# Designed miniproteins, single chains, continued (5): the designs that were tried, part 108

Each design is a single chain, and the fold is of that chain. pLDDT is the mean over its residues in the fold that is shown.

## One batch from the design tools (miniprotein)

Design m19758
Fold by ESMFold2-Fast:
Structure m19758 (fold): chain A 63 residues (1-63)
Amino acid sequence: GAGVLVGLAGGLLVSHALGVLGVKGMPWVTEKLDEIEKAAKESEVKGLELFNQALKDLVDLAK
């Protein structure tokens, strides 16, 4: 369900963003999680697509 997707996305994005951006990345993580939660409530597929895009964006920020 949407709650499981948001929980997993939250854990993974927080963990990865803290490793890449440190505590300064927390506003970015909060914004992305809000977008994913809103999308997931309408469609889990849209939520998953936004989550995958956020992970790709985070990898690009790390380079």
Scores: mean pLDDT 71

Design m19759
Fold by ESMFold2-Fast:
Structure m19759 (fold): chain A 115 residues (1-115)
Amino acid sequence: MKFKGRVRGVSPDTLEFELEAEKDGKKAKARLTITYKDGKVTFEYEVEADDPEIKEALERILEEVKQRFENGEPIDFREVARRFLKEALGLSDEEAEKVVNQLWEEQRAAVRAAP
């Protein structure tokens, strides 16, 4: 399995969170865009997946995240990634946590190494 995740500021008012995975030759990609403009916050998402069940699972996860965010709850990007691996790709809790931990440690190390 291949998994990639990233968070980046596209502009002062725009943050993107992207998740990409490939399992058993099937690809899945999810992107979240948060825009802060004129005292208003907007949340948008896009899902691409080779498997319709994976696509439906990702859309369900992101719709739930969007609803919670619109209700003023903070986005836990680590939890979103864990749910992507677990609910969409069928990983166990242990496998999903291991992949998320590895990805977040690599991202943290990269940020510290390149100030």
Scores: mean pLDDT 72

Design m19760
Fold by ESMFold2-Fast:
Structure m19760 (fold): chain A 116 residues (1-116)
Amino acid sequence: ASAAESEALSAAFLPPLREAARAAAEEIKKMVEGKTLTEADAAQRGEARAFLAGLLTEAYAAVRADPSEAARRAAAEAFREAVIARAKEYLANNDWGMVAALLEEVEGLASPAVLF
């Protein structure tokens, strides 16, 4: 695909991706409700960013392979589910620092400033 086609696909995917990121952040907040999270360190934030970068790479690859609205919704849903699953893994291990790092980075992805 041309750069213009790739930009158009990315622009069409931004709204469902932002909604998925916001929904994931809200679900993580519910899972940690009434609990005090530890402050995430730089290494934990780096790990959360790397994880999310991998998921975004996979999501955009899926959208480029199938530019339909259905594929965009499916990619956004898969992103949301993967983020929630990773948060549950951290919670099962009592890794509150990683939960905090993941939540911060996902909330960043829901922000227009991070996606532009």
Scores: mean pLDDT 79

Design m19761
Fold by ESMFold2-Fast:
Structure m19761 (fold): chain A 83 residues (1-83)
Amino acid sequence: VEELIKEALIAAGASEEDAEEAAKLLVEAVKAYLAGDKEKAKELFEKALPLLEKAAAGLTPENEEKALELNEKAIEAARKALA
């Protein structure tokens, strides 16, 4: 799941470092939420948000289509992990 989120962010124009950090934070936030630690999940998501906004600012039409495709795959992988 981390790899798909990272690839989506890179496709959107994020640096590899920012994409990796955001992907880790998002996965950790989901794991914390599933463990019942909603406060930790919120904190991790809030840390990821500026990195996601930064990536979104770099979107071109070409990158947007690629990012959407990878995001759909990441969401599907997350749903399987939650099942």
Scores: mean pLDDT 68

Design m19762
Fold by ESMFold2-Fast:
Structure m19762 (fold): chain A 99 residues (1-99)
Amino acid sequence: MKEEEWKKKVEELRKEYPTPEELLKKFEELSEKYMELQKKILEESPKLSDEQKEKALEAAEKTRKKLLEYFKKNISTDEGVKELLYDYILHLEEELEKY
């Protein structure tokens, strides 16, 4: 994505989800949808073994939980954490659009 398009999307997201609470709720919603999508893509993959699919889903879920804990702990005390969360939300939206 072009950096200018990314910055514009971040500004739009700030207008839509201006509070940390709203931003966290949006992230939780999108991360759940992303996990559902990831599971479907892996289940439909003809070249991956069942073991590879399970390991990939486990790794993704572990990463999602760590990110949620990190944001919940730090969003009220670190303004940079809000910016990072906007970036992650946009990343999740892009991944959902690719499907």
Scores: mean pLDDT 77

Design m19763
Fold by ESMFold2-Fast:
Structure m19763 (fold): chain A 62 residues (1-62)
Amino acid sequence: MVPQSSVKLAQQLMSDPRLTPQQKQQVQDSMQSMFDADKKNDITTMTGSSLQLIGIDQDLKI
């Protein structure tokens, strides 16, 4: 199951006006990767994609 916290973080990031077009693409790619990982029960890919979203959020705060 895709973590609800990751879904909400992605939605928040997509609504952030500071996000570059490249970062928006990375958020979309990470969300797609998490949905694909959920279908395959791939915990490693799910965790990696979630960490990528957190990294984008942290980059926006510096």
Scores: mean pLDDT 77

Design m19764
Fold by ESMFold2-Fast:
Structure m19764 (fold): chain A 56 residues (1-56)
Amino acid sequence: SEIDDRILDVVADTLNSISDEVMALQKAGKATQDALSEVAKKGTKEFLDKVKEVLA
């Protein structure tokens, strides 16, 4: 369904965004537990926001 496809796109976009931020932190030598935790929190919030938009 259109909703299923849009949710899969949100999953892919969120995972790619998190991956890119983690890679940038690793390249900068700043991949600390706190920094990775903040990336995960941000990614989770963005994921939930986008899922709510799809389901509305």
Scores: mean pLDDT 83

Design m19765
Fold by ESMFold2-Fast:
Structure m19765 (fold): chain A 74 residues (1-74)
Amino acid sequence: SIDDAEREAVRIYLETSEFLEANRENLSEEEVEKIIEETAKRIREVYLKAGVPEEEAEKIAERVKKQLLEWWKS
């Protein structure tokens, strides 16, 4: 269901942000950007599997990527 997809997406987001924060001194900017990119792709896939249209799932993933990048640079 979409509700289950949303909960899974939130879990992926939180686990990724916690991992990045815990490893801040050990990760290069390129590694961080790659992890954020792959996190956004995973969240996109979660929504696609739940039946969300491709265009909508892509917009959600792009928003997640932007939010994580903005958070990291702050």
Scores: mean pLDDT 87

Design m19766
Fold by ESMFold2-Fast:
Structure m19766 (fold): chain A 73 residues (1-73)
Amino acid sequence: VEEKKKELLEKLKEAGLDSEERRKEIELHAKMQEVIAERGEAPEANSDEEALELFREILGEEWLKEALEIEAA
């Protein structure tokens, strides 16, 4: 998972698409795949509030704060 994330980041860097938004997207994708592998199924959220709590649980409070700041900008 971490190795795949690094590989994707390197490919985006070579293509000139390396940005904070792309890095956050890749981190989210990699962590979601990791969670699916660990739990055997994709986590679900019934609302935006539940989705934010899910992201906090999977990626951490600091990651969520940074991602929200990027979206708000």
Scores: mean pLDDT 66

Design m19767
Fold by ESMFold2-Fast:
Structure m19767 (fold): chain A 65 residues (1-65)
Amino acid sequence: SLNAEQAERAARAAALMAGEDEELARRSGKQAKVNAPKDSAGVAEANRAAGVERGAEAALQAGGL
């Protein structure tokens, strides 16, 4: 589902921002995807993770220079 993929990307981006390597970030992303919720409470958590992804993307862009 879209929420599962979004959770995966958010967790991966957050791990990279924390200084983890690509392998650990990938593992964190897969774990988030497995835990991706289908209920409304879990959707709220996924939406928070999506916010983290947006922040991480901006920080990665700034760090890429």
Scores: mean pLDDT 66

Design m19768
Fold by ESMFold2-Fast:
Parts: sequence; C-alpha cells; structure tokens
Structure m19768 (fold): chain A 72 residues (1-72)
Amino acid sequence: GVVTLETDEGTFTVNGKKLGTGKQVIKTYANGHVEVTTYLYDEDKNEFTKRKQVYDPQGQLVSEEEETRPVS
C-alpha cells in the first residue's frame, strides 16, 4: 500500500487531548488507516516512551501499544 509520512515536534494533540512534548510520526495508509507513533521523555521517571496508536478511516482508535524503557 501507499504510505504518507508526516512528522510533528513539540506539543501534540490527538482527539482533543495533549500527548505531551517530543516527536510524533504520522503514517497514512492507502486503506485510510492512520498510524501515530509518539516518542516522549518522562523527566520524573527518567524513562523514554514509544506509543503507537492506529485509527480506522472513521478516526476511531482500533489499537494502542506503549513501550517504556529506562534512560541509561
């Protein structure tokens, strides 16, 4: 399928909620699904989080994955 890549940095908002600060990568697939990958640093825990969300063509969240790793 065709994939379009968009990259945003700073403060991110999805469905009216702020995700925080960091980097967000948006991939739009030919079937209308949208994959949003957000990279966030948590200063309180000294951890780096990668969050992946997939939306259907109607904008509904169909899957969400989160991976958190300690900063060395």
Scores: mean pLDDT 66

Design m19769
Fold by ESMFold2-Fast:
Structure m19769 (fold): chain A 74 residues (1-74)
Amino acid sequence: MAEEAVRRLREASERLVGLGLSPEEVDRLHDAVLTGSDEEIEAVVEEISRRTGADRKELLELARRIRDALDLLR
């Protein structure tokens, strides 16, 4: 359902901001999940992790949550 997808995307975005991501970095991760390969997602996660100090595993888990939420809208 679109409502549930929007809620999950909001929660994931709030968590990413809480980890120190900028709005532009949040958008970039969403774009990588929506249109990119797993390799592109890993590259974006690595870049963000290096800048913010956020745990790479937690960023990948949030990327999976974003993918799952986006799949509800397809």
Scores: mean pLDDT 81

Design m19770
Fold by ESMFold2-Fast:
Structure m19770 (fold): chain A 94 residues (1-94)
Amino acid sequence: SANREIIEEIEAKIEEAKEAIKFAEENLPKTEEVEKIIEELKKAIETLEKVRKTLGSNKDLTPEEYEKLKKEKEEAFKLIEESKEKIKELKEKQ
């Protein structure tokens, strides 16, 4: 069940990132800074989709492979949270 819980967390974070992209596209000016944040969020979603697919596979993962996926997940989660905060700050400056 551990992989299922991790996959559900990843799916929830992907949805948060998609909502953040939509919010930025609908509510913020089309500046280079905003476009960069959107592209970084899109890359984080791609990373999380890859991690989710690998964790959902029927392949036995080594401890080293599992740790690498965990690190990629943590880095993508951090980027999404930092990007959400930047979007909030840019909206507050309007």
Scores: mean pLDDT 87

Design m19771
Fold by ESMFold2-Fast:
Structure m19771 (fold): chain A 67 residues (1-67)
Amino acid sequence: MEKLEEFALEKEPEVEEMKKKEPKERVEFGIELAREMLKLTDDPEAREELERMIASGKEKLENNDTS
């Protein structure tokens, strides 16, 4: 039931807190996490994916400032 799912989602403070946070802060956190993971990984495929995440995050931050 959608009504039950709505109630459960609203009752989770963590989900509400995440929604309240600015998208920029979440993107910055993702970049930091990906950068840290990049130091621990020597697998080329994983490194490429992490580098893409960092690049994508940086573009989002730069585009946000452009406006």
Scores: mean pLDDT 65

Design m19772
Fold by ESMFold2-Fast:
Structure m19772 (fold): chain A 73 residues (1-73)
Amino acid sequence: SDIEKAIEAIKNGDYETAIEYLKRAFEKGEVTLEDVRRIGRAVVERDGPENLSVPARKVLKLIGEIIQELLGI
């Protein structure tokens, strides 16, 4: 799935590819809150919470936007 490919890309430090797969999954309505949790965890586990790179922060921002849409807020 696009979510599994996004997680795999994050684990490899390829955040650009991860963002593309996450956007595709979101456009298709295929992203769940559990998927968002898994992606956020993968970013924090790879970079660490205090050393978030600019691409990692872009992933977390996109996750925040997805959460807002899924929750209707």
Scores: mean pLDDT 81

Design m19773
Fold by ESMFold2-Fast:
Structure m19773 (fold): chain A 86 residues (1-86)
Amino acid sequence: SLSQEELDALAEATLLHIQGVISRKAAERAKDKEEQIKHYEDAIEWYQKALSLLDAFPNPSPELRELKAAIEDGLKEVQAELEKLK
């Protein structure tokens, strides 16, 4: 079973990940390039906050590792889209 600290981190990182996804969807819906860049930059900040929280655990559970992998994949995709716009 997960420790209470890992459960708290999983919950918080999940909320931060959801904020990143919301910002990414806003970028995809943006009508102008400047708004699109801003929303992708916001998504990157949310994803990085989530990863920082998870990276505090030197021996993470499978649940934390799975969430981290999903966030890292999302971050890479958003960074690639942002580079196309700059």
Scores: mean pLDDT 89

Design m19774
Fold by ESMFold2-Fast:
Structure m19774 (fold): chain A 56 residues (1-56)
Amino acid sequence: MGEEIQELLKKAGATEEQMLKISLLIYEKKSAKEIAEETGISVSTASKVIKLAEKA
């Protein structure tokens, strides 16, 4: 995962454990809603992270 995704998640207040979990869920092609439900981040943040991962 790119540095841009890590910076976005840090700005959103995500912990290192949450970032690792989010990276795994993105790799598994989970939806923004599923990522938000599993990690506790907002659906909007999850959607932005997915878009950045697709562009990278």
Scores: mean pLDDT 76

Design m19775
Fold by ESMFold2-Fast:
Structure m19775 (fold): chain A 86 residues (1-86)
Amino acid sequence: SGQQLVQQVAELLRREFEKRGIVFPDEVIELVARYYAEGVPLSEVIGRAKELGIPLDVLYAAFREASRLLGDDKVYDEVESILNKS
């Protein structure tokens, strides 16, 4: 169930980024999706990014763009709908 929620949030983020002409590596999008879907601590996300060799500036850029997406009520409602599934 947790893995399915992460995948659904990651697919939504990828779709909305593509619509806006924004491209991030799949591993970066998955880390951002885990933060929102599973509520993992930011320190754990940063640790995993370091293990994967992801530059922290790329990770931070992805979080900034995701935060901007969630400022769009339509995108926010879609994420909330995914997270509220049993």
Scores: mean pLDDT 81

Design m19776
Fold by ESMFold2-Fast:
Structure m19776 (fold): chain A 119 residues (1-119)
Amino acid sequence: SEKRRELVEKALEIANRAGDLIDRLMRGEVSVEEAKAGLKELVTELRKILDQAEEYLSPEVVAHLRRGLDEVERLIDEAKTKEDVARAGQRLQQLASAFIYGLETGDEAGVLARLDALL
């Protein structure tokens, strides 16, 4: 559907922005504090998209994705180094990828397997 395509496009944009932020952090173009703030904004944006996707995903998949986002937010809060922040951002990209896969395929078992590898 058109709405599912829009949610996929928004999730892809979040994953791309996370990747760009990690790249800039590792090149010393942004501080650890700036990168942490940026990743938290992306977590908030992905949560809003996930709320809109409840029509297309099972309650179990939604619950696992929300748990994954809670873990990413915890990793961001606990991060002290560029490497810690990069790891949190990579986890966010992996969650966005699992979410996109679920929206595109409807393969609940495939989404849960991807999320179990992250949690």
Scores: mean pLDDT 89

Design m19777
Fold by ESMFold2-Fast:
Structure m19777 (fold): chain A 100 residues (1-100)
Amino acid sequence: MGVELSPERIERLERLATEPEKEIKEEIEYIRKTIEEAEKEKDEELLKLAEEKIEEILRLVQELAELIAAGAPEEELRRKLEEIAEAIKKAAEELKKYKE
């Protein structure tokens, strides 16, 4: 099911950045700019690709929220944050490849 992409959702993903935080923030910023550009150009294929990648990341964020609610140990929370960071990096890389 599609999730509506909003600036607030993107900012929330940025707040979940792990070390090195700067790299993750730059990748999130790239994703945001790519979505804005695709919306202006009405590039439906690029928007669909971005939506699919953001949906995957938001699913991982939901899993993190469930772990927090269940009182999971800090080590499990850190592993999920690392998984989210890797998903963000991979999403940015695939969007870059689409534009090349």
Scores: mean pLDDT 70

Design m19778
Fold by ESMFold2-Fast:
Structure m19778 (fold): chain A 74 residues (1-74)
Amino acid sequence: MPSEEELLEEMEREAREIIERAPSMSPAQVRAAKNALLRRYIEVSGRLTDPELLARAEALVAEAVRVLEALIAA
C-alpha cells in the first residue's frame, strides 16, 4: 500500500499537471479536471491520518480549485 506521504506526493503531481495543462484546455475540460481533482481529494483525505498531511492536501486542492475556477470565469 502507498504511504500517506506517497499519496500526498501523487496528488500534488496530479494537481500540478492539471494546472500546467489548464490554459490549453476548453472550459468544459477545465471543469472536468476540477471535478476529478475534488474527487481525488475526497479519496486521499479519507486515507490520511496525519493532520499535517491532511492540512497540506486541503491547502493544495483549495489553491488548485481557485486557479481552475479563475480560468472557467475568464
Scores: mean pLDDT 82

Design m19779
Fold by ESMFold2-Fast:
Structure m19779 (fold): chain A 72 residues (1-72)
Amino acid sequence: SDERAQGYIEGAKRLLEQGDYENAIAAAKRALSLATTNELKAEAYRLIGEAYEKLGRFDEAQKYFAQADKLE
């Protein structure tokens, strides 16, 4: 559900703030699987991209940012 997706998005944001990038990606991917709106999907894609960027995985980050851009 979108409510559960929002919960995972908030969890991913907290994990990003803590520097736990791998778990932030996992949480954001769960949000993506539960999200039914383009707004929530775009936010989840953006969080995955930000986490990959922090890990220095720039090619993966770019792919997820591109997915977010398509939904905005």
Scores: mean pLDDT 88

Design m19780
Fold by ESMFold2-Fast:
Structure m19780 (fold): chain A 88 residues (1-88)
Amino acid sequence: MSALEELKERIAKVKAEFEARLEYLVNVKGIPREKLKEAEEILDNTIARAEQLAKEGRYDEAREVLDNGWKEVKRKIEEIEKRAALGE
């Protein structure tokens, strides 16, 4: 596949994994959607940056931005989940 197609598939996978985790946290763990807004904003900004770099032909940088941003999103979700478990 082309670098652009690989990046698009990676973005789609990240979005799907995020939505599945969000659904679990809201519907199973009872975490209010608004507490997850910061994680959503990090993901949205990360995807926007990766897409902009891809438009410039900077596919390696786009992939690094996506990978690093997704790690940050997962870290933020884990932090929110732990705080919710403590009644915070």
Scores: mean pLDDT 84

Design m19781
Fold by ESMFold2-Fast:
Structure m19781 (fold): chain A 100 residues (1-100)
Amino acid sequence: SEKQEKAKELLKKILEIVDEMISLTRNPEIQAELRKIKEEIEKLLNAPEIDYDKVSEITQKILDVIEKAMELEPERRETFAEYAKKIIELDNEIYKIYKS
């Protein structure tokens, strides 16, 4: 499905941002939580069909980890805030695919 292909490409962009955050963080708890989220995204990408409810759950988990990272690593707060904005924008684009 063209909709499934578009959703997977947007989810891959979310995965790239998660990988960037794993490389950026100096906090081992944040790194571990992001690695777990990465595994959940990779499982969704390998599924025959993407369920938006699962995407929404994962993006909320990412945003929760970003909020923790901004508190635990205040020197990186602005960079994490930019990643949060990008995650929200990508989630909204995936949502539009499933709402149409």
Scores: mean pLDDT 89

Design m19782
Fold by ESMFold2-Fast:
Structure m19782 (fold): chain A 66 residues (1-66)
Amino acid sequence: SEEAALQAAGDRGEALFPEGIVKAAETLAKNGGSQEYADKAIEAVKKGDLKTAREYVHQAAESAAA
């Protein structure tokens, strides 16, 4: 089914790249980034919403740099 194919593509993407997003979010929270944005990024990864997850990582990074 189309939904299964999209989920499988998301799962493969999550195995290759979004584990990096989770690690980046955790690292940013440890190093002065927003814990709230880091937590939201991890939740978005768990939901398969990689676009939102990347946006939250970016927000956490901006809070660390400001």
Scores: mean pLDDT 67

Design m19783
Fold by ESMFold2-Fast:
Structure m19783 (fold): chain A 80 residues (1-80)
Amino acid sequence: SMSEEQKEFIRKLAIQSAKERRGEDLSDASDEELFKVYLEEEKEFVRNVVLGIKNSTNLPDEEAEEFLERLLEIIEKSME
């Protein structure tokens, strides 16, 4: 399970990311909302990384999709 320090760090990152990238003030948002925002941002980052690897290595679509699915599962599990 995540420590309280990790949760606080995630809250701060989600608030900052929403403000800087979306122009949204989520400072009063619930932990559930902030953690969803953080998870969505992390998933988007990972999709972009996998696309970069695919483009630089000529990785087949099926293999890139499997790699992405595994990374997304790891991220989702890390938030439990």
Scores: mean pLDDT 80

Design m19784
Fold by ESMFold2-Fast:
Structure m19784 (fold): chain A 72 residues (1-72)
Amino acid sequence: MPLDAIAVAEAAAELLRERGEEEAAEKVRQSMDDNRDNPDALERAVLQELVRALGFAEAVRVAAEAGKRVAE
């Protein structure tokens, strides 16, 4: 992957927490543990939780912000 999937997941969990989505943030962190050796499965799980918690449009914004935090 061009970005570390675990680092992106951590950034996404922090963004969810900043938005008050504590349950979704915890599910993302659990997905990091469950998918430690499978970055594709982790990426899919993170996207599913973002969409479930925030809806599609906001999930895309949060995913982009998480990617920016990991890149710089």
Scores: mean pLDDT 78

Design m19785
Fold by ESMFold2-Fast:
Structure m19785 (fold): chain A 66 residues (1-66)
Amino acid sequence: PLSFLSPLEQILLSSLSPEEREEVLRLMEEEGLSAFQATFVTLLKQEGASEEEIKAYIEKLKELEK
């Protein structure tokens, strides 16, 4: 599944640490987020956002997803 990411998504993921990349891929699979949305959530988590804040952002992002 990972090898089917778009070139832009692959470039985005390659700029992340291995730990950040794993979190992005986990969020994509568990929450159904795009790579961009999962990266946004991962960076918020890295900046110290709480679990409750992360859940709120995921819900907001899902409102934008078809």
Scores: mean pLDDT 73

Design m19786
Fold by ESMFold2-Fast:
Structure m19786 (fold): chain A 113 residues (1-113)
Amino acid sequence: MLTAEEMERLERIMAEMAKIAGVAVEAADVLLEALEGRLAATAGENDRAREARRRVAEAVLELIENSSREELLKMIREAMKRLFGRELEDEEAEELLRQIREVAERLVAALAG
């Protein structure tokens, strides 16, 4: 089971992947602002953050279904380098892809309706 800190890290990676792919870029920016604590803790901003999280999760799932594994791993490596300055081993990148898919599926299910 993922910790809250691990889930936040995966959501940041998902948002950066969306920006790298040029999809849901506005939603990705809103999600990153929310995760960095830069959005006001109001009902309207909470709704905006929730909608952004849903759109990013949907965009990432579409990337996972429509992109090659090599392209997905490349996006994950670039996202990790941009966000955390880390280079990943192949096994680490594959594990992150699996975790990202799981989190994206859960977010879409939880935030739909």
Scores: mean pLDDT 80

Design m19787
Fold by ESMFold2-Fast:
Structure m19787 (fold): chain A 67 residues (1-67)
Amino acid sequence: GAGMAAAIAGMGGASPAAARAMAEADGKNVQLAGRLAREGASPEEIARAGGVSVEAARDFLEGVRAR
């Protein structure tokens, strides 16, 4: 759930190398996921098109809505 996702994000902050590798590897997919989220696409659509997990797609939607 949301608490688990927050804990994982906190742990990710403790491993900057892993966070950087993910950002570089999925840079294009993350940008596509962000565009789809702004257009109001579903988490499953964002996950498939962006090549990210459904959980990550939900986080993108929440982040986009929160600004």
Scores: mean pLDDT 57

Design m19788
Fold by ESMFold2-Fast:
Structure m19788 (fold): chain A 89 residues (1-89)
Amino acid sequence: DKVEELEAFIDKQVAEIKKRLDELVEKGYSVEEMRKELRPFLQKAYDELVKKADELGLDEDTRNELLQRFAERVSELVKEAIKKIKEKE
């Protein structure tokens, strides 16, 4: 199932982003520093997902729904990281 393959790839990318965020929080990065370090990492992950969706031949609507889900999951991880950084104050 092509949708399941992209969902599995999204899960992998989300796990890598979570790991990176946890490392930045643990190292004592500020919210601003964390956002600067995370930006190129997120752009690369997004580009990889678009490429994977194109390779799988997913229709535009299905691709856009899965990419939106990825964006929502990343947004929640960033919110959690911000809360953890503020708790270390």
Scores: mean pLDDT 84

Design m19789
Fold by ESMFold2-Fast:
Structure m19789 (fold): chain A 79 residues (1-79)
Amino acid sequence: SAELEQKVAELEASLSPELRERMREAARKLAEAVRAHDGQAIRDAVATINALKEEAVEETGAARSVVDALAERLVREAL
């Protein structure tokens, strides 16, 4: 929804530059693993993204659903 998209954009802007860059890098690695059809690399990248989602919740206090949507958006943009 437009409301969710707005919340995701606001969340991305509110993250520390360091965490934002780490999340973008992790999303890029997941996208590369998906394109390569590398099951182990996909599992490793998903684990990294899940850890970064926890850091984002702790740093921002944002709802997990919004953090999940941000991670999905970053992966989709990298694909």
Scores: mean pLDDT 87

Design m19790
Fold by ESMFold2-Fast:
Structure m19790 (fold): chain A 65 residues (1-65)
Amino acid sequence: AEEAENARAEAEYEAQPSEEAKLETAKAIAERRGAESAVEFMDLLLEGASEEELRERSARVAAEK
Protein backbone atom coordinates (compact mmCIF):
# COMPACT_ATOMS: atom_id res chain seq x y z
CA ALA A 1 0.00 0.00 0.00
CA GLU A 2 2.77 2.48 0.84
CA GLU A 3 4.51 1.73 -2.46
CA ALA A 4 1.34 2.57 -4.37
CA GLU A 5 0.86 5.80 -2.41
CA ASN A 6 4.52 6.75 -2.94
CA ALA A 7 4.21 6.15 -6.67
CA ARG A 8 1.14 8.40 -6.82
CA ALA A 9 2.85 11.11 -4.77
CA GLU A 10 5.92 10.97 -7.04
CA ALA A 11 3.75 11.31 -10.15
CA GLU A 12 2.06 14.40 -8.70
CA TYR A 13 5.45 15.74 -7.59
CA GLU A 14 6.90 15.35 -11.10
CA ALA A 15 3.87 17.18 -12.54
CA GLN A 16 4.70 20.23 -10.44
CA PRO A 17 7.73 22.47 -11.02
CA SER A 18 10.80 21.83 -8.88
CA GLU A 19 11.91 24.36 -6.26
CA GLU A 20 14.83 25.28 -8.53
CA ALA A 21 12.50 25.96 -11.48
CA LYS A 22 10.25 28.07 -9.24
CA LEU A 23 13.20 30.16 -8.06
CA GLU A 24 14.39 30.68 -11.65
CA THR A 25 10.90 31.86 -12.61
CA ALA A 26 10.88 34.29 -9.67
CA LYS A 27 14.27 35.66 -10.74
CA ALA A 28 13.03 36.21 -14.29
CA ILE A 29 9.96 38.08 -12.99
CA ALA A 30 12.15 40.20 -10.71
CA GLU A 31 14.37 41.18 -13.64
CA ARG A 32 11.41 42.10 -15.87
CA ARG A 33 8.96 43.58 -13.35
CA GLY A 34 11.00 44.42 -10.26
CA ALA A 35 11.31 43.04 -6.75
CA GLU A 36 7.64 43.55 -5.80
CA SER A 37 6.47 41.05 -8.43
CA ALA A 38 9.11 38.56 -7.29
CA VAL A 39 7.89 38.85 -3.68
CA GLU A 40 4.30 38.16 -4.78
CA PHE A 41 5.55 35.16 -6.76
CA MET A 42 7.42 33.85 -3.71
CA ASP A 43 4.26 34.16 -1.60
CA LEU A 44 2.41 31.98 -4.14
CA LEU A 45 5.23 29.41 -4.01
CA LEU A 46 4.98 29.26 -0.19
CA GLU A 47 1.22 28.68 -0.53
CA GLY A 48 1.96 25.69 -2.80
CA ALA A 49 0.92 27.27 -6.07
CA SER A 50 1.03 25.06 -9.16
CA GLU A 51 2.87 25.86 -12.39
CA GLU A 52 -0.45 26.84 -13.99
CA GLU A 53 -1.24 29.25 -11.15
CA LEU A 54 2.20 30.85 -11.53
CA ARG A 55 1.58 31.35 -15.25
CA GLU A 56 -1.85 32.87 -14.63
CA ARG A 57 -0.42 35.21 -12.00
CA SER A 58 2.36 36.33 -14.36
CA ALA A 59 -0.19 37.00 -17.12
CA ARG A 60 -2.43 39.04 -14.80
CA VAL A 61 0.53 41.13 -13.59
CA ALA A 62 1.47 41.79 -17.23
CA ALA A 63 -2.12 42.78 -18.09
CA GLU A 64 -2.37 45.07 -15.06
CA LYS A 65 0.72 46.99 -16.14
Scores: mean pLDDT 59

Design m19791
Fold by ESMFold2-Fast:
Structure m19791 (fold): chain A 82 residues (1-82)
Amino acid sequence: SHEDRLVEEIGRLSEEIAELAAQMSVADAATREALWKRLEQVALRATELGQQLKAEGSDEALQRAMELLARGAARAQAALDA
């Protein structure tokens, strides 16, 4: 369904956020700047999809998306703290 597709895309973006954070943790200054710009783009896209899902999706789908985003954020924070 369209709803399941939105949740799946949010899940993919959450994984990308975690991966970008891991890359940033070991990158030089120039590479880190490029990764930060990509992270901004991914975060904006995730926010847009989250707003769409909140407006058009079920409470269950929104809850699943929020859990995926929270896990991605936690992994990103762990990578940056390491």
Scores: mean pLDDT 84

Design m19792
Fold by ESMFold2-Fast:
Structure m19792 (fold): chain A 81 residues (1-81)
Amino acid sequence: EVEKLREEVRRLAEEAEATEDEEERVRLLTEAALKAFEGAALKFGEEFATKKTREILAEDRKLAGEDPLDARVIEAVEAAL
């Protein structure tokens, strides 16, 4: 099941790279990140995956300050957790 989620993440990332619509790209990248989180939760347990994902997103938010698209993806994933 983790393998199937990994394939979905790859497909969504490829679609995001292929799109010319920045808003659609943010949505596709957000969906890919959420699918990656599902894979982590299945492998490591939901509580651990949620805690670690929130910690990583908080750190990434501090680092992403120059790119508004990255900041939007981080915010959307954090809100969905």
Scores: mean pLDDT 70

